# Designs tried in a protein design run: designed miniproteins, single chains, continued (2). Part 73

Each design is a single chain, and the fold is of that chain. pLDDT is the mean over its residues in the fold that is shown.

## One batch from the design tools (miniprotein)

Design m6680
Fold by ESMFold2-Fast:
Structure m6680 (fold): chain A 58 residues (1-58)
Amino acid sequence: SLEEKLEEAARLLLNGRVGEALKILNDIKKEYNLSDDQYRKLLDKVLEIAQELSKQRF
């Protein structure tokens, strides 16, 4: 699902794997034909997910 892909990208960002995370996000942009504005909102959402995942410890 889209949410699973965003969560994977967020985990990659948390592990410093920025290039791999951006590849997932670019693949989503192409698959869903996102505008630049929509892509910016997607990036914001991924950063929000990354922040939430960083707080979720055991």
Scores: mean pLDDT 82

Design m6681
Fold by ESMFold2-Fast:
Structure m6681 (fold): chain A 94 residues (1-94)
Amino acid sequence: NVEKAKELLEKALELLHKAAEAALAGDLEKAKELMEKALELVKEAAKLYPEYVEETVKVVEKMLEKAKEAKDPFEVELAATMAAMAVSVTLTAL
């Protein structure tokens, strides 16, 4: 379970980094889609390891909500980066 949860979180982290890059390039639609895919992976990881990942789901959901309402590329990049930081911290704790 832990190793599969780590794999899902590593994939989510890659998507969130790509989302931040897409936002800086001005592709806000792609950035939001990548963040949505990352959230799905984090939710799957939470099913495998709820105790450590459940709070990370909440952070990524909140950042995605902020990104969807944002019109400024830098606000979307910040949301993706904060979500990535949360996932990275969780990976270190596992």
Scores: mean pLDDT 87

Design m6682
Fold by ESMFold2-Fast:
Structure m6682 (fold): chain A 107 residues (1-107)
Amino acid sequence: SSVTLNVSSGPLGRGGASASVGNQTFVVNLVTEEPGAKASATVEVTTDGEVKVLSASTDGKKAKLYVLEFKDGELVRMTVYTLDNGNILSTKTITDNSEIQQELLNR
């Protein structure tokens, strides 16, 4: 199964969305580098653990898109996309719990 998540930044440059499919929950966070910048993203996630960014817009600014996967209530994976003007500059997938915690502190 798959689910599509739409997320938009709020007035402070942060936005979030979540969806559950079976025993998995997906949380998507969008954070702009500039407070008040407009950004949006559409993400497809599958229960097989595949994540795909279908579209993104960052209003000429940089943003980070975080996709967090929970299985049976436990955080199992985080994927971080660095976006610039709607383009994916880098993708980082993290499964190590200590590395996930460090990345969350830097968002």
Scores: mean pLDDT 77

Design m6683
Fold by ESMFold2-Fast:
Structure m6683 (fold): chain A 68 residues (1-68)
Amino acid sequence: SVEEEARELIERIREAVRNKASREELMKLKQELSDVLERGKEELDGNTYRRVYEEAVEAASELDKYMR
C-alpha cells in the first residue's frame, strides 16, 4: 500500500542519514518519498494521510538538517 511504501521510505531515509549516505542517495530517497506522498494525498483517506505525512515531515527534517 502507499502507506506502507511511505513508512518504508521514511525508515530508509533515517538509516541512510545514520550511515552517512551520499548526497545523491539522500536526494533520491527524498524524491521517492515526495512522489509517494503525492500519490498518498489522492489515494489515502485524510486521517491516514495526515498520520503518514507527520512521520514523513519528521524524517525529511532530519535529512534536510544533515544535508544543510
Scores: mean pLDDT 81

Design m6684
Fold by ESMFold2-Fast:
Structure m6684 (fold): chain A 71 residues (1-71)
Amino acid sequence: AEREVRERAIVRLLKEAGDEIHDNLLSGDLAGAKAAVERAYEKVKPEMTPEEQAALDRIVAGFKAALDAAA
């Protein structure tokens, strides 16, 4: 139950981050989009195991690289 609630909260935080990133991209604020990714990562990271953090880190790194290439 607690694990399921935690994973649901993590997914919710990632969706909220997705909305912030999307809004910044629509505004042409690539730096704001990157900052939104960093904020989401910082909020989610302490709630994850090292294995979960490694998986998320790969996803976040890929997305940040795409934003950097677009800048």
Scores: mean pLDDT 72

Design m6685
Fold by ESMFold2-Fast:
Structure m6685 (fold): chain A 92 residues (1-92)
Amino acid sequence: LEEDIELAKEVYRLLLEAAEAAEEGDAERAKELLRRALEKAKKLKIDGEAIAELVEEALEAVEEGDLERAVELALKAAFLAMATIVELELLK
């Protein structure tokens, strides 16, 4: 439980940093951060698949040069990760 909470917090932080990088026009940094978030999201037992799908779409948007869409998708994934953190904390 605590390990899943810490993992979800790391995913949330990485996604916020990825959105910031994309807003600044740093596509390479955004991709790096999104790939790290994707790896960690796949290890989440709750909501991991849904978060991973949004992160994969954000990565595709960055590769297509659509940084505005990448920001939107990264933030949607971050908000879902935050909801996961709240749910896991309530299970304590």
Scores: mean pLDDT 84

Design m6686
Fold by ESMFold2-Fast:
Formats: C-alpha cells, structure tokens, sequence
Structure m6686 (fold): chain A 74 residues (1-74)
C-alpha cells in the first residue's frame, strides 16, 4: 500500500510539472502493481490514474489536439 501511495504521489507531481512521459510511465507501474494487490490497492491505483489524467487533460493544447483528431475521424 505505501509503495502505491508513493507511486501515485510521484505520478501526480510529474503531471503537475508537465512531465507527461514520466507521469504515464508511473501510472502504468501504479496500475500494474495495483492489479496484483488488494481491492483497496486497485482502487488507489485507479484513483491515481484518474487524477493524473485530469491534470494532463487540463492542458488546453493536449485537449485541442485530441478534439481535432476525433473531428477528422468523424
């Protein structure tokens, strides 16, 4: 549990710093470790991933890029 809490904190900090590549790497590790743990650890991993995704999603350039791609696909 403590290691998962640390991974979540590091992932969130990386996302806040704009280091999205590191944030993604940490989120992947967090989810993989959570899957092998208890239900509480799985929930913590999902919450961490959601929080990082929210922070990344607050970048207007990233959101606009995703919208443009989706628009072209339609």
Amino acid sequence: MEELKRLKEEAVEAARAGDYERAAELVIELIERGKKGSEEEKQLALEGAAEVGRIVGEDPAALEHLRRVDEVAE
Scores: mean pLDDT 69

Design m6687
Fold by ESMFold2-Fast:
Structure m6687 (fold): chain A 70 residues (1-70)
Amino acid sequence: SLAEALARLAALDAELRARTVPLAEAGRRAEVLRLTAEALERAAEILEAAGLHEHAALLREEAARARAAV
């Protein structure tokens, strides 16, 4: 359901912030971008499972941009 997808996305966002905030404070930009790309791909899988295929595709494009920025 959409509610389940939103709950999973919120949990993923919280996990990403917990991992990236210390790295950002340490100036570890490449590692932050890598973790962000991984999280965007996981978010795309959650959206795909919820039937939001176009939104999933946009997140995969964003993940590719994050990887290219490293």
Scores: mean pLDDT 85

Design m6688
Fold by ESMFold2-Fast:
Structure m6688 (fold): chain A 61 residues (1-61)
Amino acid sequence: EEEYKAIEEETAARLVALGVDPDVAEQMARFIVNVGKKEGLSPEEIRARADALVAAVEANR
């Protein structure tokens, strides 16, 4: 619960730092965490997916 919320907030903040609109960043972060939770992923696995998303956004800026 708290770990997933922290991942969501950290991911959104990292996306905003890369120039993503705050509302879009929040939606992207929430989507990745919610999908991971539904798939039964651990917080560590969701962090790995979030890191991959941030890296992809950074590479395409």
Scores: mean pLDDT 81

Design m6689
Fold by ESMFold2-Fast:
Structure m6689 (fold): chain A 71 residues (1-71)
Amino acid sequence: SSMREELIKVSRRGIESEKYHGLKSIEEGNVELGKKSIEGLRQGGEEVPEVKEESEKKAEEMEKKLEEKEK
């Protein structure tokens, strides 16, 4: 369905936006906001299974950045 294809495309854009804002928050030392962004990415992947693997990879990248910032 073209509607399903559009949903997947919009979801991928949302993942990239969430990663961008989340990484910026982590770099600025806002650990709590970074954690919320990671949780949002994982929840989005659960809601749209077609982007789950991509969303999980982005969340893992952010978690590594967050762990580095906490040290």
Scores: mean pLDDT 79

Design m6690
Fold by ESMFold2-Fast:
Structure m6690 (fold): chain A 65 residues (1-65)
Amino acid sequence: DKLIEELAKTLKELQKNPTTELLEKAIELIKELKERGYSDEEILKKLEELGVDKEFAQKLIELVK
């Protein structure tokens, strides 16, 4: 899924260079995935497969309602 790939890219960039713009983009992408019916666990697993840090990804996912 291109949306998950974009989220993975955004989170990797955010980890290297924390900016408000990247954080806001990550939150919006997580919201869109949840609205499309993805569970937190499904998002986290796919992000791990794409090389995103598990603890970092989980923290960001938990910020989204």
Scores: mean pLDDT 82

Design m6691
Fold by ESMFold2-Fast:
Structure m6691 (fold): chain A 68 residues (1-68)
Amino acid sequence: MELLEKLVELAKKLYEELGESEEARLEAMARALKKILGLEDVPLEELKELVRRLLEERRRRHQEEVAR
């Protein structure tokens, strides 16, 4: 769980360096997940959806902290 959040942050940093679109960001995060978690047999599209859900969960959690 915490490792996945770290991965999302790392991939976000890579995306910022590339300066690409949101699509490129999701792809970069999905590729990072494939490499680090060994999910190489999982289709990239499924990992993109996983990343999308992680980002949404992270957004809701962040919203909760700001509401404090």
Scores: mean pLDDT 67

Design m6692
Fold by ESMFold2-Fast:
Structure m6692 (fold): chain A 65 residues (1-65)
Amino acid sequence: LDRDKLEKLILLILEELKKNVVTREELREIAKKVGLTEEEVEEILRRTGAEEEVSLADLLALLTS
């Protein structure tokens, strides 16, 4: 998973959606804008354990280590 792309994903979510939680669908759409592949999105979902939605806190946790 590319940490630089993950940073851009988090920033774009904060700027465009202003939400602490994004749906799986919203995550996929924004991920495409920052150049994340389907495989990278699946890795994010797997690592966060997200079913329907992913929190910004979960995404930040992936970034911090």
Scores: mean pLDDT 77

Design m6693
Fold by ESMFold2-Fast:
Structure m6693 (fold): chain A 81 residues (1-81)
Amino acid sequence: SLGWELVFGPLEEKYKEILKMIEEGKDEKEIEEKLKELKEEMEKIIESLKNKVPPEFIEELKKKLKEIEEEVKEKLKKKKE
């Protein structure tokens, strides 16, 4: 797909790092800071791509960002049990 490898490669690695931090029991504040950085980078990329890619790609990116945020928050909550 258009730009996925260039855009999502670094973002996937950041996402995996956040998941590893949760599994390792890293500080919740540090995890939330990394999630914020990932969210800001994703939003910046989405903004740069609007009007350059089909609308469905922008919708997919926004959906992926929401899924990442929800997944991280749910995994973090489960580790508090």
Scores: mean pLDDT 75

Design m6694
Fold by ESMFold2-Fast:
Structure m6694 (fold): chain A 65 residues (1-65)
Amino acid sequence: SAALQAAVASFDTDGDGVISTAELRAVLEELGMPVRPGLTMPELLEVLRKMGVDPSAEEIAAAFA
């Protein structure tokens, strides 16, 4: 989670602590994870959980707002 959090921070172009789905997709690509152009929120959640990351709904909502 710390590594993912650091990667998220590096891709947060706004610097507000909020990451878009496109920025999260870029983070997943940087980590060597398979991503698709039509990647949706439920698919992103599944990938994160498979990586051993299980963020709360509130954390996800904040990150994707």
Scores: mean pLDDT 55

Design m6695
Fold by ESMFold2-Fast:
Structure m6695 (fold): chain A 81 residues (1-81)
Amino acid sequence: TDAELLEQVRALAERGAELARRYVEARAAGDEEAAARAEAELAAVEAELRALIAQLSPEAAAEAVEYVQRAAARTAEELAA
């Protein structure tokens, strides 16, 4: 159902935010291996988000995209601080 898929989208968006923070932390620490792992996991999360959003009704897809964009904007603002 759309509700179940939206819950998965929200969970993946939050995981993406955490991985973005891990990536920035790893880069700041000079840990190239940890940064590469976080980047690869981020790419996997992005692919899974695209697949889930493609399964949603147009209305639910719009809600999902707005949630993901808002989460990404918040994370970018946090990482710029």
Scores: mean pLDDT 85

Design m6696
Fold by ESMFold2-Fast:
Structure m6696 (fold): chain A 61 residues (1-61)
Amino acid sequence: SVKQQVEQMKQDGQSLLAGQQQGSAGLEAKGDKDTGAKMLKNGQDQYDKTMQQSNDLLSQS
């Protein structure tokens, strides 16, 4: 069950990151490059945290 929970977290994290990447690209296309870059950075930071939490869960169970 923990392995399935971790896989779901990773998939959800990848989907959220993909959404942030698309949002960032859309903002850059509209000329809001600074906001787009910040959105991408925030998405990357959140993804990294999710991966760390996933690894912690696997280590605990």
Scores: mean pLDDT 81

Design m6697
Fold by ESMFold2-Fast:
Structure m6697 (fold): chain A 74 residues (1-74)
Amino acid sequence: MVEELARILRELVGTPEEDAQLTAEYLLSRVPEDQREAAVEKLGRALRAAKDQDEKNLVIVTLASDPAAFLAAP
């Protein structure tokens, strides 16, 4: 999962490779272990739907700040 999220961050957000791994580990540490797979899949979909970098940043900040609210959002 960490490697999958790091790849998503590199490809969809443009996060540098060296930072992507650490960012992925941090974001997943905020999510309960049993919900991490769903969080990664939902984040990937949201980032692909995002129209600009500001929207992508908002998605990531939402997950980092309130993982439960992020997962409950439609």
Scores: mean pLDDT 81

Design m6698
Fold by ESMFold2-Fast:
Structure m6698 (fold): chain A 76 residues (1-76)
Amino acid sequence: KELEELIKKIKEIIEKYEKEGKGKVDRPAPPKEALEALRERLLEFGFPQEIVDLVLEAHEKRLDEAAQEAVELAMK
């Protein structure tokens, strides 16, 4: 139940940043190896797979601020 609410909030954060074009950084997409390393690290620290997938999606979209807010929200 808590996880489902957290997923919903994180999706809303990502959607908001994507819709507004806010927080999108002018950089190339992260290499696949870096994203896989980040996935493994977040899973090792106990983040649910669904949250990890959303954080990686935000980074792939270059929404670094949204990804940071998602991680901070998940750490509560």
Scores: mean pLDDT 75

Design m6699
Fold by ESMFold2-Fast:
Structure m6699 (fold): chain A 80 residues (1-80)
Amino acid sequence: SPLAELEAWLRSRGVSEEARARLLELLERYIAAYRAGDRDAMKREAIAMANLLESEGISDEEIGAMFQRVADLLAAEAAA
């Protein structure tokens, strides 16, 4: 699954198990906000995820690429 691929990628980048668990929770909140059309909640959760990834040593470029992939996957699900 795309989420399993994301987790595997985070593990390969050395993101801790605790940080990966927190990121998954924030991502689930982000997806829930997306489905609800709550743009303010989406922005808040995205900022929280970006800050956590940056603290784990992930670059802004890689964080941006991750968010783009998540957005593309959500758009594809909505179109199906």
Scores: mean pLDDT 81

Design m6700
Fold by ESMFold2-Fast:
Structure m6700 (fold): chain A 76 residues (1-76)
Amino acid sequence: ASVIASLTPTEKRVLDALLSGPRTARELAEATGLSVSTVNRALRRLEAKGLVERRRDGRRTVWSLSRAGVEALVAA
């Protein structure tokens, strides 16, 4: 899909890691080998594109694919 073509390699790597289920930024950093700061920047860009959603789980912020994010990945 055209939206995937607009993603940086870092953004796509973070988005792909979320296919395994909801994760914190730290868990995404561990899964991708990226720094937490790099993951947070990618997540904010993906959120601006409507591809990921966040929620609070106690003191943690948990990130998940939106419906649009799932559709973008399965259409790629």
Scores: mean pLDDT 81

Design m6701
Fold by ESMFold2-Fast:
Structure m6701 (fold): chain A 71 residues (1-71)
Amino acid sequence: KEEDIKKAIFLLNKALEYEMSEEARKLVEQAIEYLKNGDIEKAIEYLREALTHPMSEEARKLIENALKLLE
């Protein structure tokens, strides 16, 4: 559980290094804060919303992998 959350945060910070819309970036940054605070359900909601916005395939794969760890 805790290891999966830490790994998800790592993958999401990695995703922020790649190209994405400002809307997607804000949603991913907020999702990371929710994960740090233990609010996994809100983090998942924000990450799913982020994936509806434009981003590189590299960013998308990292966010999708983070979601798999949280679900």
Scores: mean pLDDT 87

Design m6702
Fold by ESMFold2-Fast:
Parts: structure tokens; sequence; C-alpha cells
Structure m6702 (fold): chain A 59 residues (1-59)
């Protein structure tokens, strides 16, 4: 669930966030979190997950 992935990203647990997003098939969010993890940027990781959720809402 995206809420669990958001919480993991907020805590800086990028590996857990990626695992949860992969289970849900949110590939764009996975890529976003991977990029944020390389920079140690929790805010960008959270934004990537939020953007993926918004995209899912309009589909």
Amino acid sequence: MYEEALEAARKGDFEKAIELLEKDGWLSAVLGVQRAARRGDKESAVKAIEVAKKADEIL
C-alpha cells in the first residue's frame, strides 16, 4: 500500500519503500525512490510516491 511506502520513505528506509512499491507494480514510483535514495533525499522519495498515486487516480 502506498501509505506504508510513504512511511518507509519518510523514515529514510528507501529499500523498504521500493519493496512495497514493487509489490503494487508502481514502477514510476520505484524509479523515483531509487533516484532519491542515491541523494539521501527523503522529500523527493515521498513526492515520487505521491505523484504515482495521483496518476493512478486519473487512470
Scores: mean pLDDT 77

Design m6703
Fold by ESMFold2-Fast:
Structure m6703 (fold): chain A 115 residues (1-115)
Amino acid sequence: SIEEKIREVVEKFIERLKKAKTPQEIYDALVEALREIGRIAKEAGVIDKRTFEIMRALGELAQAARDIAEGRPPRKLPKSDSPIDKLIQEMIDALAAGDIDKLVETLRKLFEEAL
């Protein structure tokens, strides 16, 4: 199923994230995960709302990782009552703090709530 394929990509991304030593390596892992999810969505012929939300979240995190890698503070998301936007902000904050364990925990919560 599409859900199983996306789960496999996210778990592979988490393993790469645990091994990452720099914001650049985190950015590279995020870009690869986004490409894989995009390929799965293209092969399915449609992007459902949950897949779209996962891709949006990973895209925002990739932008934050790029900013940090280039020596810039990551931008804050617009204020939102969305649980997904709150989790994205928590991931950005964890990334900025270098807290990979918290980033992984929050990503798992996002994946469970988005699916």
Scores: mean pLDDT 83

Design m6704
Fold by ESMFold2-Fast:
Structure m6704 (fold): chain A 55 residues (1-55)
Amino acid sequence: SIAELVEEGERLLEELVREGKISEEEARRLHQGLMQAAQVSEVAVRAGVADLRKL
């Protein structure tokens, strides 16, 4: 579901900030992109989550 994918993406963003891989400002921008993708389709949000996993 879209909601579960968004929750997964949010957890990944928290981990990336905790590990120092991205700043809190960058995480905010990426989260905004994830929320925009969630308004488009499940495929779009899944792709966004996959991109976060590559960081």
Scores: mean pLDDT 85

Design m6705
Fold by ESMFold2-Fast:
Structure m6705 (fold): chain A 63 residues (1-63)
Amino acid sequence: GPPAPSIREQIELVNERLRAGEPPPEDLSPIVKRQLEVSREVAEKLREIGEEIDKELAERKAK
């Protein structure tokens, strides 16, 4: 078969798929899978912080 894609190629493919609204490929290296998991956790936490800020701003407007 073709040679395994490099870590860089795997990251580029993941970014392309996510921009297209498609799921990441299943055949990713463990290091790339770990990076995706960490990135997802960070993105989710940032979203939660944003929601808390919006809530605080809404409370200030209601005063």
Scores: mean pLDDT 75

Design m6706
Fold by ESMFold2-Fast:
Structure m6706 (fold): chain A 60 residues (1-60)
Amino acid sequence: MSKEAKEYYEKGLKAFAEGKLEEAKKYYEKALAIDPNFEEAKENLKRVYILLEDYEKAKE
């Protein structure tokens, strides 16, 4: 695994832990741009998409 992909993934984890879902999404997307087979980043990105959909529903 690329050190750069791992670095972005760790930044995504920190953003997610802080509730910064849009920032977490961007970092996971950057990790996947560097390493498209980064399964942990894919799974966490899916979770962020689901949570962002729930946010849109709550906005109604």
Scores: mean pLDDT 78

Design m6707
Fold by ESMFold2-Fast:
Structure m6707 (fold): chain A 58 residues (1-58)
Amino acid sequence: PLAVATKDQPKANAAFLGLKKGDVVEILKFHGDDWVLAKSLKTGETGYVSRSHLEIIE
């Protein structure tokens, strides 16, 4: 599914996806209740994003 970032997320290390508010990502997998593995459509990078920072697009 596609989702949009609702707030900025810094790339603190190689495991995390760096995002700015309004960036669109493809959710590849849900990991636990709090995290998703996502791919940035802007950069093509993959990494973990907090679910609270994303809104799923229909």
Scores: mean pLDDT 77

Design m6708
Fold by ESMFold2-Fast:
Structure m6708 (fold): chain A 60 residues (1-60)
Amino acid sequence: SMLQQMIDKLEKTIKELQERIKQLEPKVKAGDLQAELQKLLYKIVKSSTELVKERLKKKL
């Protein structure tokens, strides 16, 4: 269904964002402020994407 395709795309986006966050961990631990801010932005986008996915799942 169209709804399932949308959920699958959001799931892929969430996985990609999680990988980006993970890749920033060594720099954040080293005290890189730019990496810390970038990680925060990715976490915000990931959380927003998860909320949209959860809303769509409730319509299945």
Scores: mean pLDDT 87

Design m6709
Fold by ESMFold2-Fast:
Structure m6709 (fold): chain A 75 residues (1-75)
Amino acid sequence: EEFDKEVKRALVIIGLAIASQLPEVKELADKALTALENGDFDTAIKYLDEMLKKAPPEDQPFIERVRKLVEELKA
């Protein structure tokens, strides 16, 4: 259980770091990462939803996967 959560958390951090290289969503990715570090999963999901609205269509599936991992961390 804890190992699974740690892997999911690492994947979210890596995913947000990759997303922060996209100019359109960099600010939102940085805010989502800060929320995640504070344990505020609801705020992280909110910023991921905003990223999905601004991201290029080709990057949306990647951001959706990161969002799903954050929801699983909250559960």
Scores: mean pLDDT 81

Design m6710
Fold by ESMFold2-Fast:
Structure m6710 (fold): chain A 65 residues (1-65)
Amino acid sequence: DARRARLEALRAELERYAAAGVPAPESIKDELARLLGLDPEERARLRAMDPEGLIAQVDHALAQL
């Protein structure tokens, strides 16, 4: 269950950025886009999201696993 474990780890990292009130690094957004298998349009939308929006994307993906 490597995909679930990594999504849960990314969620914990995103919670730290949300709590600190700072944007998530591009490296985290790129990793999330790869794990979710996003197309270029979806990746562009993901890059514009704040940490709370990114957490919602992770929660949605985890609910579908």
Scores: mean pLDDT 83

Design m6711
Fold by ESMFold2-Fast:
Structure m6711 (fold): chain A 62 residues (1-62)
Amino acid sequence: SLIEEITRLIGEILRVIGEILDLEEELKKEKDEERKREIEKEIERLREKLRELMEKLRSLPE
């Protein structure tokens, strides 16, 4: 069902946004430069995933 697919995608989008926000808070607290770079890479990966999910949502038929 299209409605079920939309609902699932919205749920995934909200989940990814939550993960990004959590990692951004961890990044603010982190003192180790190497771990900061690892967190930044993870945030970038999640932002890319968010973009892909948003594109999937936009491409769904009316």
Scores: mean pLDDT 85

Design m6712
Fold by ESMFold2-Fast:
Structure m6712 (fold): chain A 73 residues (1-73)
Amino acid sequence: AYGTVTFAASSGTVDGKKVVIPATPALQLPAGTYTFKLPVLDAETGEILGYLSVTVTVPANQTVTVTPAVEKP
């Protein structure tokens, strides 16, 4: 059985720079637990600064919406 996951856009600040993680279109996947790598973009230039790993459980025949949190120590 398939479920659907979508990522909402989020923003934050890393090392004094404003960053964004763009929203994704809905993704249909077999039910299960997945680790996604989402691009973290410089809000001013659009350059990829890195990737954020997000683990999500996709339930069968349901939609899950995830809002990523931008955290850097």
Scores: mean pLDDT 80

Design m6713
Fold by ESMFold2-Fast:
Structure m6713 (fold): chain A 105 residues (1-105)
Amino acid sequence: MTPEQLIKEIEELLKQLKEKFSDNPTIQRLIEIAERTVELAKEVLAKEKNPADIEEIKNALEVVKDTLQQILNNPNMSDKELTLAQMRLLASLTTVELILKRVEQ
């Protein structure tokens, strides 16, 4: 799957999550982290030609997609499961931010 295809799938998951969990502030924070990750990934992909950096972006986006899919499929996630989801999303965001810094230098 290309990074562009992953982004499209993530954007569709985000639309569904916003509709289903509009009144859930914890899940709204997870959505915001995922949206920021996608925005920064798009910036990297517009500028970067290094296959290794593109593969790191792809791996980070796959973690985002899997995490959002788990939330969508499991509406009764525990606080511990939501905390782990947040940690996974923040790790993906950090990876993308570090790659963007390298590309801009």
Scores: mean pLDDT 86

Design m6714
Fold by ESMFold2-Fast:
Structure m6714 (fold): chain A 78 residues (1-78)
Amino acid sequence: EEERLRELERRAEEIERRVAEGEEVEASAEEVETARRIAEEAGHTREEDIERAERMLLRVAEILGVSVEEAAALMRAG
C-alpha cells in the first residue's frame, strides 16, 4: 500500500526539516539513554556517531509510533 509509504516519507521529511531548522524530537531521558546504549552496542565509539544514531532511533520511533527498542529491531531486520 503506497499511501502508507508516502505518509511515512512525508513525516520523515517534516522531521528532518524541523531538526535542520533547530527543532528537536521530544524524548524522555529514558528513551535517550536507551538509544545511546543501542548505538554503543552497535559498535559506535565516537560521540558524534552515538549522537547521530540516537537522533535517528528517536525519529524512527516517533514516525512509526513504537518504542526505541522496537525501532532498533526494525532497523536491524531491514
Scores: mean pLDDT 68

Design m6715
Fold by ESMFold2-Fast:
Structure m6715 (fold): chain A 77 residues (1-77)
Amino acid sequence: EKEIEEIVKELKELLDEIGKKLQLSPEEQELMEKQKELLELMKEMILNNEERDGVTPEDLKKKLEKELEELKKLKEE
């Protein structure tokens, strides 16, 4: 199972690759950058072992792993 830092790095790299493949509008580019910011916040929560609203660090990590797999599938299409 991957470390959270590696998962977030791979997610950001996939977002950049998808963005380069697509001719993104400025609005779509802004949404992509906001998604990267959310990934950094989730990473910090997991590393700090923070629980919020019943969501555990383990739940966040599993969510990020699922998102990584979904983006990998999207890239391969």
Scores: mean pLDDT 74

Design m6716
Fold by ESMFold2-Fast:
Structure m6716 (fold): chain A 55 residues (1-55)
Amino acid sequence: SRIDELIEKYKKAIEKLKEALEKHPDMSPRDRQALERAIKNAEDIIKKLEEIKKS
C-alpha cells in the first residue's frame, strides 16, 4: 500500500540522518539539534501513519 511505502521511506530517511550524526561527532550544536528534530518529526509521522493503517 502507499502507506507502507511511505513508512519505509521515512524509516530509510531516519537511518541516513542517524548515520550523519554518527559520522560527524564534531557537528555544531545547531546542526545536531536540526538533525535530531528531523528524526523526531519523521518518527512522529511514522507513528501517525501506523495509526491510520490500523483504522
Scores: mean pLDDT 85

Design m6717
Fold by ESMFold2-Fast:
Structure m6717 (fold): chain A 106 residues (1-106)
Amino acid sequence: AAALREEGLALVAEGEAADAAGDYEKAAELFERAARLFERAGDLALAGAAYILAGEAYEKAGDYEKAAEAYRRAAELFRRAGPEYDALAEEAERRAEEARAKAEEA
């Protein structure tokens, strides 16, 4: 668990560097990889947060379909993490709907 979390955090740092460099698709893929590691570690809230970062990176890349899917996964993970994360889940659900609408228009 600790090793998976550490690897996930390292991937988040790499994703943030890619985002800062304008490599948005690469950033999104790194954040998705981090989210999967956090999910495997049982850190559902961290996994949800990483999928939010992936969704934001996909939006910057113009990939609204992948952004919507990332936000939808974030919402599911926040719901599973517990009721203290319900507000984050609702925000992620709203972001998923907005991204889906943009995908249908693009």
Scores: mean pLDDT 90

